# Ledger of designs, part 50: designed miniproteins, single chains, continued (3)

Each design is a single chain, and the fold is of that chain. pLDDT is the mean over its residues in the fold that is shown.

## One batch from the design tools (miniprotein)

Design m9710
Fold by ESMFold2-Fast:
Order: C-alpha cells, then sequence, then structure tokens
Structure m9710 (fold): chain A 74 residues (1-74)
C-alpha cells in the first residue's frame, strides 16, 4: 500500500539522519525495519539495499544477514 511504502521511506530517511549523527546501531535498526516493509511490498530492490545498509552499520545483526542472503538467492 502507499501508506506502507511511505512508512518504509520515512524509516529509511530517519535512519540516514541517525547515521549522520553516528548512531550506527540505531540507524541499522531503522534500515532493517524499512527493509522488512519493502520486502512485504514485493519491492526486492529497496528491501535488499536497506538490509545491506543495516548489515554494514551493524554486522552483528544476524536477522538482516539472513534476510539479505535469502533475497540474493531469489
Amino acid sequence: TAAKRAEAEALAQRGLELERQRKYKEAAELFFRAGQLYESLGDKDNALSNYARALLLDPSNKEAEANLNKLLEE
């Protein structure tokens, strides 16, 4: 839905703001949530980019790693 896409976009934008503040783990969590929303919309490209950014900012996020790898296999 348009509302769900707007929520994903807002989470990603807030993640960028937190990244600028060097709050990397908090930013990673928002990118992870944005990725989940994009994935649920069937937007594979945006889901993949947000999961990849979450993993770059928090390499310990095993859920982001698993979700990213699954999308890369599809």
Scores: mean pLDDT 87

Design m9711
Fold by ESMFold2-Fast:
Structure m9711 (fold): chain A 77 residues (1-77)
Amino acid sequence: SLEEARRVGEEKLEEVRRLAEEAGRRAGPDAQRGADTIVGAMEADFRKHEEELTPEEVERMAESAKRAIEELLRQAE
């Protein structure tokens, strides 16, 4: 349902925001800015399509954002 997709989206956005904060703590301000950009892109896409998204699509968006943050941290090594 759209209501379920919205709920999952809010939960996944919060989860990705926590990962961004962790990235900043581990790798510093440049990593925080990069991670915040990834979170912002996910949030903008979610808000733009919130009436059309399924829970599965939202979970894929979150997985993509998490992988991008992990790649950012890998490159910081």
Scores: mean pLDDT 81

Design m9712
Fold by ESMFold2-Fast:
Structure m9712 (fold): chain A 80 residues (1-80)
Amino acid sequence: SDMERMYEALEEAIRNLKELKPLTPVEVPDEAAAAIPKELLKRLLEAMLEAALKKAEEEGREEEAERAREEAERLLEELE
């Protein structure tokens, strides 16, 4: 149950980051993400978010990145 909820939250975070797909440096399949240990998933999500925010700033898409950031931060808290 807790594991299922964790993977659902991670899938949601990855979907939100994929909404900024042109701004993200790395594509991660949802199935692969579900197989990754929690700590690695957290670090991966943080790295993808940081890269997306940087590109969004360069391209003037900060509002899209900020929405994805807020959702990703919520999911990172759930992973803790």
Scores: mean pLDDT 60

Design m9713
Fold by ESMFold2-Fast:
Structure m9713 (fold): chain A 86 residues (1-86)
Amino acid sequence: ALDLAEVLERARATTERVSEAELEAVADAHPLDEETEALIREARRAGELLLAHPEATEEDLEAYGNAVAKELLELARAKAAAEAAA
């Protein structure tokens, strides 16, 4: 189960800002797969939950979005490294 506290903790664990350009560059090189799609679906679900909670702020939503973006970037980079090594 996903709750607000868990989502916020995940967001706060991410201190590094991922640039949109970095995400786009890696995404363009590597098509979406099931792992990437799963992360996107989780982000959408968590975003809907945050929007439904009165204590959740726009900053909380952006922090969670950044955390998901970082996970997507790390996943994409890992795939790129594996592909380059093959």
Scores: mean pLDDT 63

Design m9714
Fold by ESMFold2-Fast:
Structure m9714 (fold): chain A 81 residues (1-81)
Amino acid sequence: GPPPPDLRLTPEAVAHLGRAAEAVAAGRLEEAAEHLLRAFEATDAAYGEAATRALADYLIEVSEGGLGEAVRRARAAWEAR
């Protein structure tokens, strides 16, 4: 579906999402998951837990293949913090 109209990303989160996509393209799913976790941590610090869950839920919905797997792994790590 379309992104939520109030979805917020810091420049730090955007940079980490870009690095995660590059890591997936290189077949480096562990690095991709680490960058996604950093994006979630940055979002949590700036906008709080509910905003971070909204970001993670949106990324799970729109991401496929290796990126989708990395997002799910990063979400699980963030929830276990």
Scores: mean pLDDT 82

Design m9715
Fold by ESMFold2-Fast:
Formats: structure tokens, sequence, C-alpha cells
Structure m9715 (fold): chain A 65 residues (1-65)
């Protein structure tokens, strides 16, 4: 099972990308929503793996985004 620390790290990684997407939209930059969602999921997976989560647990959690 994922720890609170791992879950928090995944949430923070996703939120950081969400903030960057809002910044890009406000600047008038093109945003591909499907690619942005994929990048957000990947960042969450990478953050969870860095804290010792299994790939299966990290991917399952990231798919909730």
Amino acid sequence: MLTEEQIKAGEEAALALQRELVRRLLAGEPVDSAAAKAQTRQAAVDALLALGASREEAEAYANTF
C-alpha cells in the first residue's frame, strides 16, 4: 500500500504540472489537454517510484487523475 508521504508527493507533482498548464493558458500558449493529462500522470508515477512505491501501485494511483 502507498504511504501518506508517497501519496502527498504524487499529488504535489500533479498539482505543480496543473499550475504550469494554467500559466501556459493565461500566456496564450497552445495546450494539448490529452498530452497534459498524460504528463501529469507520468509525473505522479515518477514521484511515487522515487519514494519506493511499486510500479503497479504508482500507475494505479496515477490513473485516478
Scores: mean pLDDT 77

Design m9716
Fold by ESMFold2-Fast:
Structure m9716 (fold): chain A 69 residues (1-69)
Amino acid sequence: SEGDEYAKKAIEYFKKYLETKDKSALSQGISLAHRAAALGASRELLEEVVKLLEEAGAPQSVIDSIRAA
């Protein structure tokens, strides 16, 4: 699904951020994760997104907005 494609792309950006600490990768990943949630990405992919966001130290408001979708 389109949501799943965005979720997978977000995961790639979060992995890049965790490796490089490039804040632009984190920002791109968050944008893609919001689109993934809005487009109905699978629970499995959204849980992986949330796990990586927690690992990245993302704001709780970002994590909550993705969980609420």
Scores: mean pLDDT 85

Design m9717
Fold by ESMFold2-Fast:
Structure m9717 (fold): chain A 74 residues (1-74)
Amino acid sequence: APRPSDEELAERAIEQLKADLEARGVKVKSIELNDLRRIQLSETEELWIADFTVTLENGEKVDKTYALRVELPP
C-alpha cells in the first residue's frame, strides 16, 4: 500500500478529534490545521505531527497536537 498523503492523514486526524470532542459533549464549530511536520524515524517509519486549533460553539479555542506513526513501504 502507498504511503498516506498529508491530506489523507489530516482528514483522519480532524475526524478523530471531532468525534472525540463530540463524544465528550463538546460541540465543535471548526477545526483549523496550523502546522504539519514529518520526522523520519527509520527507513520504514516516520512520525507525522499536526497542530490544530479547535474552535468550540461557545467561541473557546483549544490547541491540539496529533502524532501518528506512519509505516513506509520497503
Scores: mean pLDDT 77

Design m9718
Fold by ESMFold2-Fast:
Structure m9718 (fold): chain A 90 residues (1-90)
Amino acid sequence: SAKEVVLEAIEAALEAVLEWLKKNKPELVSKAEKLYEEVKAEAPKLSPMEASDLFLEKMEELFKDLSEEQREEVKEVIIEAASKVFEKAM
């Protein structure tokens, strides 16, 4: 279903962001893990669009602690992870 694909894409993106942070900004891992748990708890209760909006809202909270260059790198990581999930669903 569309909901299952969106939830899988969100989970893949969150995991990819955590992996990037562990390598590049380990001090933000604890904050990102809290945001990850919030998204995992709430997203399954929401529509696909609402789940995507929640994910973006929580990513904006993380982006406040990143430089402009780091935000662009993380956005690329998110797009790559999500795209792989959507490609498999097509």
Scores: mean pLDDT 85

Design m9719
Fold by ESMFold2-Fast:
Structure m9719 (fold): chain A 105 residues (1-105)
Amino acid sequence: PEDVRNHMLELARRAIENLLKKGYLTEEQAKELLENIELAVDKAINMSEEEREKYLEELHEFMELVIERDPNLSVQEMEDINTVFHILFLAKDYSAQEAVDFLYS
């Protein structure tokens, strides 16, 4: 439904804005992510069972690496970082390690 898609787009925009404000993203990185949110959302909505399993596997690896590097993240910061991984994985085909390098380089 259009409402679900619009909700996901708004969550993605908010996550990027929060991480930019907190200094996790540069202006250039935020712009790149914003340009890819529609593609990421559309891929998420149309994800197959096999694609979902691969996504969850890579998400698990990504979150373990993030928590090791930054153990004092708030719940909101973890949710926002999770959302950015979703964009990088679905729209840019980033691995867990590539996404960590994007955020913490």
Scores: mean pLDDT 85

Design m9720
Fold by ESMFold2-Fast:
Structure m9720 (fold): chain A 57 residues (1-57)
Amino acid sequence: MKLEEARELLENIDSPENVQKLAEIMESLTPEEQQKLYSYLVNLPKERAKKILEEKK
């Protein structure tokens, strides 16, 4: 499932490649899946969450 893959990428983001891959997954998710992933993101460390959200925007 794409949502599960995105969640694992969020937990193990160590490279720009993983950030880009996460952004691509976010674009392919349904609105429901995007909401679930966004809720997960807001519980991550502030620095990581901000960078990912900026790429989505």
Scores: mean pLDDT 66

Design m9721
Fold by ESMFold2-Fast:
Structure m9721 (fold): chain A 144 residues (1-144)
Amino acid sequence: DRSALIDRLMREANLSREEAEEIIDTLSKILTDEEIEAFIDLILENLDKSPEELISLALKKLVELKVGVLPEEITEEIVEKLAEEKGVSPEQKEALLAALRAAEKDPDNREGTVLGIVAVLNNITSDQIVEIIAVVQRIREAAK
């Protein structure tokens, strides 16, 4: 129920109705209604975190909602299975696997690479990821 979620964002994050509706509309471009509820729950439960920590937690939740496992649990086998389920070409699958293998040698950038792989597998654009980060920041700033 989107009305209940809007009312909750207004109450718990001190957002106007218009701002809450804009947030739900933005999230609905890449998330189902059930995924939006779980995503908002995580943000509202973690408003005490720093902006950087909250963004990291929210992006990890986005990965979990889309693939059913935490970013730390993503393996070559999981990427291969998801690529096959999504009907990704053999060439695209090999590119995603090569990106994951490269990220295992650069652990500081692994989280970003995993997010990129999950975004490609779910047809999420880089502009949409930027919009999601902006939504997280808006909710946190309003809740102060």
Scores: mean pLDDT 88

Design m9722
Fold by ESMFold2-Fast:
Structure m9722 (fold): chain A 60 residues (1-60)
Amino acid sequence: SSAQVKQIVSQLMDMVISGTLTLSQIRQIVQQLQQLDPSKAQQVLDFLSLFYGISRSDIS
């Protein structure tokens, strides 16, 4: 669901802000998700762009 995707993105970005996760690791997670569920990967990328200002090109 879109709400679940938003919560996952928020969790990942909290980890980036705290320094426990890098944007490169987010890129790896998104690339794996693209192979499993491209529509969910698109939703994650959209939420990253909309709420955190991270463009698709930064992590694709």
Scores: mean pLDDT 76

Design m9723
Fold by ESMFold2-Fast:
Structure m9723 (fold): chain A 80 residues (1-80)
Amino acid sequence: SAEQEAGIAAARAALEEAERLAKASTDPKARLGAEIAAGLAGIALGLARIGALSGEEAAKLAARALADAEAAVATGELPK
């Protein structure tokens, strides 16, 4: 469906951005935090692809993961 495709595309974009933030980070805690967040976004994308999550659910989870990656890079702290 168009909704599922849109959600999967949004989740992929969030994953790619979180991965970019992790790769760009030189601080080890910021990098680890962004890597953990990228992993969570990847899980959300994978679950949507097998039909375990709706595209909307995957997009929301991946967006939260990206926000966690951005916070880790900004603060140098690991997500909770």
Scores: mean pLDDT 84

Design m9724
Fold by ESMFold2-Fast:
Structure m9724 (fold): chain A 85 residues (1-85)
Amino acid sequence: MPVPDLTGKSVEEMRAIIEELTERALAETDPQRRRQLIDVLLQVGSDLVRMAEAETDPERRKELLEQSQLAVIAVDRIRGQELKS
């Protein structure tokens, strides 16, 4: 599954990507496909941290770190639901 390129995207676009991947993973019935969606969310979170480390604007850096945290929370929610099934 291809990982979305976050380069040049707005905070709104990044949030929409994380929310879309989260919704798809929560609705996914195939365990392998759900795992692929979790892997994509983990990569998105990692990419956001790397972008924040390279960012010199403190406001933009904060926004990137906030989106990274949303990806981490999303993965935790998906895994928590899977463990109960």
Scores: mean pLDDT 81

Design m9725
Fold by ESMFold2-Fast:
Formats: sequence, C-alpha cells, structure tokens
Structure m9725 (fold): chain A 77 residues (1-77)
Amino acid sequence: MPRALGASAPVTAAAGETVTFAVTLSAPVSGTVRVEVIDLATGEVVATQDVAVSGSSATVTVTLPKTGTYIAVAYEA
C-alpha cells in the first residue's frame, strides 16, 4: 500500500470552482508523488494527479465537481 506523505488543510469549494491545494510532505522527496483530492462528506476521490517533487511540498490545481469540503492527500508513488 502506498505510504501517505502528507495532507492539506480542508477546503470548502463551490461546484466548478478551481482550487489549488498545497500539501506539506512529512519528509523531502525527489521524484513523483501521487496526490488524491477527496470529498470529506462521501470519501470519494474526485481527482488524482502525479506530481514531480524536489523538496517537502506538493501542489495540485483541480476544478471541483460539486459544492463540498475537500482535502488533498499525497502518497508515495
């Protein structure tokens, strides 16, 4: 199972809103990190992006499908 490296703060968003999530990683990474954006009400993964990282932060920009509260979680790829 991929190890979780970090999570963003929860973000509230409207349907069709474009949000940038910033994830602080627990340790520096040089390589690819998988970031999943999760609807906290349903547990549904609404977006997945592979991000090249050199350091301890990852950012993803996602257009969200519905109004809700979301979190981004980074995993070891």
Scores: mean pLDDT 79

Design m9726
Fold by ESMFold2-Fast:
Structure m9726 (fold): chain A 90 residues (1-90)
Amino acid sequence: AAAARAEAERYNAEAVEALRRAKEAAEAGDVEAAREAAERAIEAARAGKPAIAEYLVAAEGLSPEEAEAAAEEAVARLEGMARKLVEKAE
């Protein structure tokens, strides 16, 4: 539980930082930097998915199937946010 939470928090921090960089690049009109940062955010979210699912089982009592679905939904939301930031930069 504690280890899964720490790992989920680490990947979430990486994804949030990458999204922040994507937003900064988009506001500067740097489409290439925005895409690179968005890709890093998506990679961090996908890498963190197993840890998020494990944390949800341990902390919220979700079934493995429910936890996996919730983790997939969270990753999909972040991917959508990253793509919208790149579109806004264009």
Scores: mean pLDDT 80

Design m9727
Fold by ESMFold2-Fast:
Structure m9727 (fold): chain A 58 residues (1-58)
Amino acid sequence: MSGADIARAMASKETGLSDADLEVAGRTDDEALLEEIGRRHGVPTSTLRRIGAGLRAL
């Protein structure tokens, strides 16, 4: 199902992250990697953690 793709597109609009960065955030439990992605886009790690958990739940 494309539900994960739709959720990723919505998160991209909300955070300004690329689809590739959101795919990584959805697949990783690595806090250091989430911090790096967040810093590149000015997004808090806590926000990326929530988005990643939501994407993994789909």
Scores: mean pLDDT 73

Design m9728
Fold by ESMFold2-Fast:
Structure m9728 (fold): chain A 85 residues (1-85)
Amino acid sequence: ELREKIKELVDKIAEIVSRINPKTAEVLKKNFEKYLDDPKKVVAGAISALVLLRRKGASPETIAEVQKLLDEIEKLAKEFEEKRK
């Protein structure tokens, strides 16, 4: 359920990063798959992707797209942790 939704959002971020830096996107995808049950690490990875995109001069539209995905991941991560209790 929530884990599956987080994976879907993470895959979208990796796809966006792949358009700028395929090698970094591959590393992100592997890390996200490994840490799907650790929301803190997923959020950290998504933030790192945003920082990379900004540094590489990605368009404001691309940055906004990834920011929306990050916001949704943070929301789902909080729900995931609360529902496990």
Scores: mean pLDDT 76

Design m9729
Fold by ESMFold2-Fast:
Structure m9729 (fold): chain A 93 residues (1-93)
Amino acid sequence: SRPPLSVSDLRVYGSGDRALVTGRVSGVEPGEVLKVKVYDEKGNLLGEGTAVVLPDGSFAGLVDGVKVGQRVKVVVTAPDGRTATAEVVVEEG
């Protein structure tokens, strides 16, 4: 069985009209490109970006349309279509 995709230590840091999404991921190889989508509490897509998995399992990517203090749902998608989700409040970056 293929290992499940999981995300931990997910944080979103807002600065102006951009946000940095950081976290740790398991179930993917270093160098894989993740798709990152950020939704509001009502399920509206706010922004999307990509992030590369680093050798230590961390990732970082930029998204637009997200504001400090906003509660958001982050959906991380692996190249094979597996997803993981986390809910966070956007922090000041």
Scores: mean pLDDT 83

Design m9730
Fold by ESMFold2-Fast:
Structure m9730 (fold): chain A 96 residues (1-96)
Amino acid sequence: LKEELERALRTLERQLELMKKAVEEGNFDQAKKFAEDAITTIERASKLLEEAGMKDYAEELRKVADELRTAVENGDFDGAIKALEEAVELLRKAVE
């Protein structure tokens, strides 16, 4: 479990960096792709946390995934970056 969550955390941190660069460069199609990949990673981590009995963290990550999806659908990439930053912090706390 811890190793799987740590891998998910590293993946989300990488996706966040790539998304920030894409947004800075005005490459919103690429930013959307990174956000979609991040949503998949968050949903997988949420399932692992729920199976481990960490229901509160799982529910918060699921909520953040929905916020990220909504922000991307609305073209709100600043909101998408904020949601992904929140997911990284939640997963970091869950791994501690």
Scores: mean pLDDT 86

Design m9731
Fold by ESMFold2-Fast:
Structure m9731 (fold): chain A 96 residues (1-96)
Amino acid sequence: MEAATVGILVRAAPGKAEEVARRLAEAGRRAAEEAGAERVDVSVTRLGETEVAVFVTVEAPDAAAAERAAEAAREAMRREAERLIAEGLAEDFRVL
């Protein structure tokens, strides 16, 4: 079993940090599972009032499978962050 971790840092709109964290975590988990990860763990950390870091750790049978699942999670979280900005729920993001 090989593991890979990807993360995103998002600045949420005031009062929206919990919603932003949940939507990013859901998007990343779903993408990793659909890409064939055997195990997916999602960690959410609030860095103050508006900053949210979401990390997705995937486990797969080999390094290539883990990398593909992690990349799927990263891309899904990036797209979700862009949607959150378009909806006015987030101000900016950075892929970690």
Scores: mean pLDDT 88

Design m9732
Fold by ESMFold2-Fast:
Structure m9732 (fold): chain A 75 residues (1-75)
Amino acid sequence: SELEEKVKEVEKKIDYLKKQLAWIRDTRAEYEALYGDIDPDYVAEVKAQADRLIASITERIKKLEEEYNKLKKEL
């Protein structure tokens, strides 16, 4: 059904974004571990940029999870 396909599409988007979020968090932590003692000011700037992206992706996941829950109630 069209509704089942919409559920699958939202599920794939959530999975994709969660994987991107994990990758960004891991990369942020690795960058701090490798370079934090070498260039703490630049690392702080990179972390701030990563934190803004993490916040944005987290909000997108939340909205998609709300959409997923609404669609599941209609099944």
Scores: mean pLDDT 88

Design m9733
Fold by ESMFold2-Fast:
Structure m9733 (fold): chain A 64 residues (1-64)
Amino acid sequence: MSEEEFEEEVKEALALIYLGIAKIDYRHGNKEGAKESYLKAAQMFRELGRVDEADEYIRKANEA
């Protein structure tokens, strides 16, 4: 496995972790924490070239 392939796998895992945190924070009324975690997930998706997913989570962050 190349370093690039490994970095993509790690970024995808991190994006999913941040999404999980964002959803939990949002459900518990922690809007600031949810916003921060959605923005971190969006950053990971952008770096993976998943622009549509990144834009979706930026919108969710702005709504939190």
Scores: mean pLDDT 80

Design m9734
Fold by ESMFold2-Fast:
Structure m9734 (fold): chain A 94 residues (1-94)
Amino acid sequence: KAVEIIKEAGEKVAELVPEIKKLIEEETKKAIEALKTGSPKEGLEAVSKAFANITKAMREEAEKKGPEAQKKAEQGIEVLSQGMEEVAGVLNES
């Protein structure tokens, strides 16, 4: 289910960049609410926006900490990209 994909992606990213865990939890909660109450298109747009906000925050934290943090942020961005593709696939089947 799309909700489970979002939760798993958020949890993995929070492990990679714990400094933004609260933001990840807030953004994933908003995306999940939109998926439960809106159309599939509105849900997909909300997930895209949430993941974009998390990506921006990860890059900002990585810039402060240097190359090793940047590698973890890039891994987190890849997790979100894969999660977005999975969510889009699930919603297209619905």
Scores: mean pLDDT 80

Design m9735
Fold by ESMFold2-Fast:
Structure m9735 (fold): chain A 60 residues (1-60)
Amino acid sequence: GAEAALQRQIANAQEQIALLQAEKAATPASDTQKIANLEAAIAGLQRLIEELQRRLAELR
């Protein structure tokens, strides 16, 4: 149902954040452009998770 679909999307987004955080940790501090791009991607996924969590709460 909708709850299971939202939970799966949240889990997938969390996994993507973990992968992006690992890539950021492996990125040299001098590569400011790549770090900025990774931080923007992480922030976007965090906002998506917040929206999905809100929708999940409305179903309960």
Scores: mean pLDDT 88

Design m9736
Fold by ESMFold2-Fast:
Structure m9736 (fold): chain A 89 residues (1-89)
Amino acid sequence: AKVEPLQLTTQYSSSPIVTASATLDLEGVQAEFVARLVDTGELLAVSTHKSGKQLTATTVVPREDTTVEVSLLVDGKLASSARLRKVPV
């Protein structure tokens, strides 16, 4: 399936949250988000929500000084990925 590039945003507080969104035609396809810490390869739990052609995922980052990579899998194949790095205070 054709996939738009991932858009990542972050809200860092005492519970850092990364939000990923993608727009794609989801007719007849299985789509999921996978999040990981780039430095360690640790997989993060993600919560996903679908609205029309938009798929949104949120994940809580356990460390503040890390780079998170979010990947979109469509039918088990990597379709798109993006990285988000926390800006130092």
Scores: mean pLDDT 68

Design m9737
Fold by ESMFold2-Fast:
Order: C-alpha cells, then sequence, then structure tokens
Structure m9737 (fold): chain A 92 residues (1-92)
C-alpha cells in the first residue's frame, strides 16, 4: 500500500539524518546508507518541484492561510504529496 511505502521512506530518511549527524561521508556509506541517501535526495527533489508550484502567488497565499489556521489535514496532504512524488522518483 502507499501508506507502507511512505513508512519505509520515512525510516530511510531517519537513517539518512542519523548518518549525517554522525558525520559519515557519502563515499564511506554501505549499501543501506547509500539507499538512505538516495531516498533523502528524492525527497529534496520532490520538495523543490512542489516549491516551484507554490511560487504561484495565489497558491502561496492559500498555503499561508492553511498554516496560519492550523489545518493539520492540509499539512498532512502536502507532506504525503512530497513523499508520494519521492517514491515515484525512486521507482523509475
Amino acid sequence: SMEEKRKELLEKLERARALADAGVEPADLDEEGKEALRAAQAVLEAQQELAKELQDPEKQKEYDEWLANGDEEKEKELVDKVLDLAIKKLEE
């Protein structure tokens, strides 16, 4: 399911963060570490693509209003959209 894929991606992101915090160089990563780094890069690319879409002034204003109102469902929808796009990039 997509929820299981999102959970797996989040676990890889936590691993990537732990490796970065430990100061592990990308060249010294094992296969699991390299997969975690690829996952982090896919998420960054997905965030950048969605950020370009949000550069529309009307979309940016809607986003700011959702954040100001504490709309947790809209925030989750945006997070899920980033994760789904990253998963698609990793499965290509």
Scores: mean pLDDT 75

Design m9738
Fold by ESMFold2-Fast:
Structure m9738 (fold): chain A 94 residues (1-94)
Amino acid sequence: LSPEILEEIDEAMGLIVYGVVKSSLDQGYVFSKEDIERLKERGLRAVEEGRLPLARGILRSIKEIAKYLKDNPELYEFAKKAAEELEKAIKEAE
């Protein structure tokens, strides 16, 4: 496979993660600290593997979760910190 096709696959995977997260949020699901930490761990692993398009999709997912947490300051700050950590890792890997 060409590098371009592999990048497109990782972009598609990131979109799938985002779509599932967004759908869950729209249905009223509240992501726990454990859920957010697991997403962050998966994103950081994607960065370690050089799969930056996938990592960006996971980052977008965590940022979307944070938008739904306005009424829960502890979860909001946790999600914000998780997103900041993953975003820093992505930028440093670029």
Scores: mean pLDDT 86

Design m9739
Fold by ESMFold2-Fast:
Parts: sequence; C-alpha cells; structure tokens
Structure m9739 (fold): chain A 93 residues (1-93)
Amino acid sequence: MLEEALKLAANKKYEEAEKLFLELAEELKSQGDYKSLEAAHIAIHSVVLGIADVEEALELYERMLEGDEELFKEAKERVLKAQREAAATQEAE
C-alpha cells in the first residue's frame, strides 16, 4: 500500500496517493503501529508537497525509528525507481 501510494504520487496522482496513505494510516493506527503510521505521514508530505528529495526524507525516517524498515525499504526502492524512470524531473522543478 505505501509503495503503491508513493508510486501514484510520483506520477502526479496526488489525490489517489493521499487516499491510499490515509487508508494505511487508519489501519496502522487501529493496530497500534505508530512507527509505520509516522512513515506514511512523512511520505505524504515529502512526495505530495514536493518538499525535499523523497530519498533524503525516507533515510531520515529509517535512522530516527531504527525499525519498520521492511515496509519502508521497499517503498524507498519504489520511489527511487520512479525517479530513475523520470530523470528529467531533476531539472527545473
């Protein structure tokens, strides 16, 4: 779910990506998985708002929480793949 939402956001499908992020956040909150919930929140703001490099934001998350890397590791790789496919996005944006 998180990786799928990140992929949607990378393709500028922000509304769909945000919806998936919110659904994931509600599930994680119900399960008491607050670390993954924070990851979803960071991913929403990093990708949807186009703030800093998503890669840097994901690295900070992994360092700060030192856990829940299984889900986030795959999501990070997915985002990096999307950036590789759209190399031109690194120019004037």
Scores: mean pLDDT 55

Design m9740
Fold by ESMFold2-Fast:
Structure m9740 (fold): chain A 67 residues (1-67)
Amino acid sequence: SVAALEELRARIAAAEVVPGPTRSSVEVGEAIERLRAGEPAALSEEDKARIEAVVRQGIREVEAQRA
Protein backbone atom coordinates (compact mmCIF):
# COMPACT_ATOMS: atom_id res chain seq x y z
CA SER A 1 0.00 0.00 0.00
CA VAL A 2 1.00 3.64 -0.28
CA ALA A 3 1.24 3.93 3.50
CA ALA A 4 3.58 0.94 3.69
CA LEU A 5 5.79 2.41 0.98
CA GLU A 6 5.85 5.75 2.80
CA GLU A 7 6.98 3.95 5.96
CA LEU A 8 9.71 2.19 4.01
CA ARG A 9 10.82 5.47 2.45
CA ALA A 10 10.95 7.08 5.89
CA ARG A 11 13.06 4.20 7.19
CA ILE A 12 15.42 4.51 4.24
CA ALA A 13 15.70 8.27 4.71
CA ALA A 14 16.33 7.88 8.45
CA ALA A 15 19.03 5.29 7.80
CA GLU A 16 20.61 7.64 5.24
CA VAL A 17 20.70 10.65 7.56
CA VAL A 18 24.48 10.32 8.00
CA PRO A 19 25.48 9.52 4.39
CA GLY A 20 22.69 11.68 2.94
CA PRO A 21 19.79 10.70 0.71
CA THR A 22 20.39 7.95 -1.80
CA ARG A 23 18.89 7.52 -5.23
CA SER A 24 16.86 4.67 -3.78
CA SER A 25 14.98 6.90 -1.34
CA VAL A 26 14.10 9.23 -4.22
CA GLU A 27 12.93 6.28 -6.32
CA VAL A 28 10.76 4.99 -3.48
CA GLY A 29 9.24 8.46 -3.14
CA GLU A 30 8.50 8.47 -6.86
CA ALA A 31 6.84 5.05 -6.56
CA ILE A 32 4.65 6.38 -3.74
CA GLU A 33 3.58 9.37 -5.85
CA ARG A 34 2.83 7.02 -8.73
CA LEU A 35 0.55 4.99 -6.48
CA ARG A 36 -1.17 8.11 -5.16
CA ALA A 37 -1.72 9.62 -8.60
CA GLY A 38 -2.64 6.36 -10.25
CA GLU A 39 -5.14 3.69 -9.42
CA PRO A 40 -8.41 3.70 -7.66
CA ALA A 41 -7.27 0.53 -5.89
CA ALA A 42 -5.30 -1.78 -8.15
CA LEU A 43 -1.96 -1.88 -9.88
CA SER A 44 -0.91 -4.37 -12.51
CA GLU A 45 1.30 -7.18 -11.28
CA GLU A 46 4.14 -5.72 -13.34
CA ASP A 47 3.77 -2.29 -11.73
CA LYS A 48 3.78 -3.90 -8.29
CA ALA A 49 6.93 -5.85 -9.15
CA ARG A 50 8.68 -2.68 -10.30
CA ILE A 51 7.75 -0.83 -7.11
CA GLU A 52 8.91 -3.77 -4.98
CA ALA A 53 12.20 -3.83 -6.88
CA VAL A 54 12.73 -0.12 -6.13
CA VAL A 55 11.99 -0.72 -2.45
CA ARG A 56 14.36 -3.69 -2.31
CA GLN A 57 17.07 -1.67 -4.02
CA GLY A 58 16.58 1.10 -1.46
CA ILE A 59 16.92 -1.32 1.42
CA ARG A 60 20.07 -2.80 -0.12
CA GLU A 61 21.66 0.63 -0.61
CA VAL A 62 20.90 1.61 2.97
CA GLU A 63 22.31 -1.67 4.28
CA ALA A 64 25.44 -1.28 2.16
CA GLN A 65 26.03 2.25 3.44
CA ARG A 66 25.47 1.30 7.08
CA ALA A 67 27.24 -2.08 6.99
Scores: mean pLDDT 60

Design m9741
Fold by ESMFold2-Fast:
Order: sequence, then structure tokens, then C-alpha cells
Structure m9741 (fold): chain A 55 residues (1-55)
Amino acid sequence: SDNPRIQKAKKYAEELRKKGYSKKEIYEEVYKKFGSSDISIRNELSAITGVPSSE
């Protein structure tokens, strides 16, 4: 996935992780900004956070 939006989502997840957010909290925050309808983002968020996406 060579999508700039996915790269931004990944960077945002890294920042939240540095701030001490849990995997689920990171998933929820990134999902709010980047993942409401994009399946690629949902898949990347599951991979980044280790939390299954809601299907």
C-alpha cells in the first residue's frame, strides 16, 4: 500500500504509542481520523495496533 493517507495514519499511531496510549485507544483515535470507510486503512490499523477491526 503506497497510500500517503496510510503513511499519515501510521505516523499518528506511532505518536499516540509514544504518549502511552493502549493498542485499542490508538486504533480508536486513528480510526476516527482515517478509517471510517477505507478497508485498506482498517487492515493497516489492525496490523499496526494488533486489534481486529470491526466487520
Scores: mean pLDDT 70

Design m9742
Fold by ESMFold2-Fast:
Structure m9742 (fold): chain A 82 residues (1-82)
Amino acid sequence: MTVPIILVTDDGSVIRALLHDDGSVTVTFSPALAAKLSPAQQAAFRAHLEATLPDGASFLALSPQERRALVAELTAFLNSLL
């Protein structure tokens, strides 16, 4: 099962992340956002996603408050790289 997670930065840029059953994450940066981030910053964000997010089933089992807290943390980390 794949769980879509959408992150919106302070400048309105959108990131789509796909959380897989094995805990792996596929993230797609918009071209505009990719231009603002170095390859090292993109790698740091991917590593942070993998460390922070549980597997898809565990994520769906979280309360709405816990899911909002995780999305907010990931968004804050991404904004810190900009």
Scores: mean pLDDT 77

Design m9743
Fold by ESMFold2-Fast:
Structure m9743 (fold): chain A 88 residues (1-88)
Amino acid sequence: DLLKKLQEEKKKIEEFREKLEKDPEGFYEEVAKIEGIDKETIKKLIEENRERIEKLYKGLLEFYEEVIKNKLDPEEQRKLAEEAYKKL
């Protein structure tokens, strides 16, 4: 299910952004290990681009919300509910 995968990806992005906000040192360590770059370099890069990174995360989250909303349109939900009720 594509919708379920999109929701999972959105959750991962939310968790990633939350970790950067609440535990920046832990975030820097994790990214440094993944990229094979020293923690201080990652810290400088993120801190120098913090505003841009937050804007990218917000835009990505908004994108996922829009895609999920389009898949779960209230009219489609209503139509599915009516069809289920009719078969009851």
Scores: mean pLDDT 70

Design m9744
Fold by ESMFold2-Fast:
Structure m9744 (fold): chain A 62 residues (1-62)
Amino acid sequence: MLVKVTQSDGTVVTAPLEVVERELRKLDPNAKFEVTADGQLLVEVDGVRMTPGEAVKYLKAK
C-alpha cells in the first residue's frame, strides 16, 4: 500500500508503507505507525504522534 510521507525538509514523497516502516524501525525499533484516511503516514515515538520527518528529527536530537 502506498502512503504519503512528509520528510524532515518538508518534501512529500509517496512510498510503500512496508519500506518506510522498515527504514524508520532502523532508527527506533519501537516506532508505531498509523495511516490517515488521506493516506498520510504518521509515526508514534515515545507515545508522541508526528510526521516521519518530525520523527527523524526527534530521534536525531535525542
Scores: mean pLDDT 79

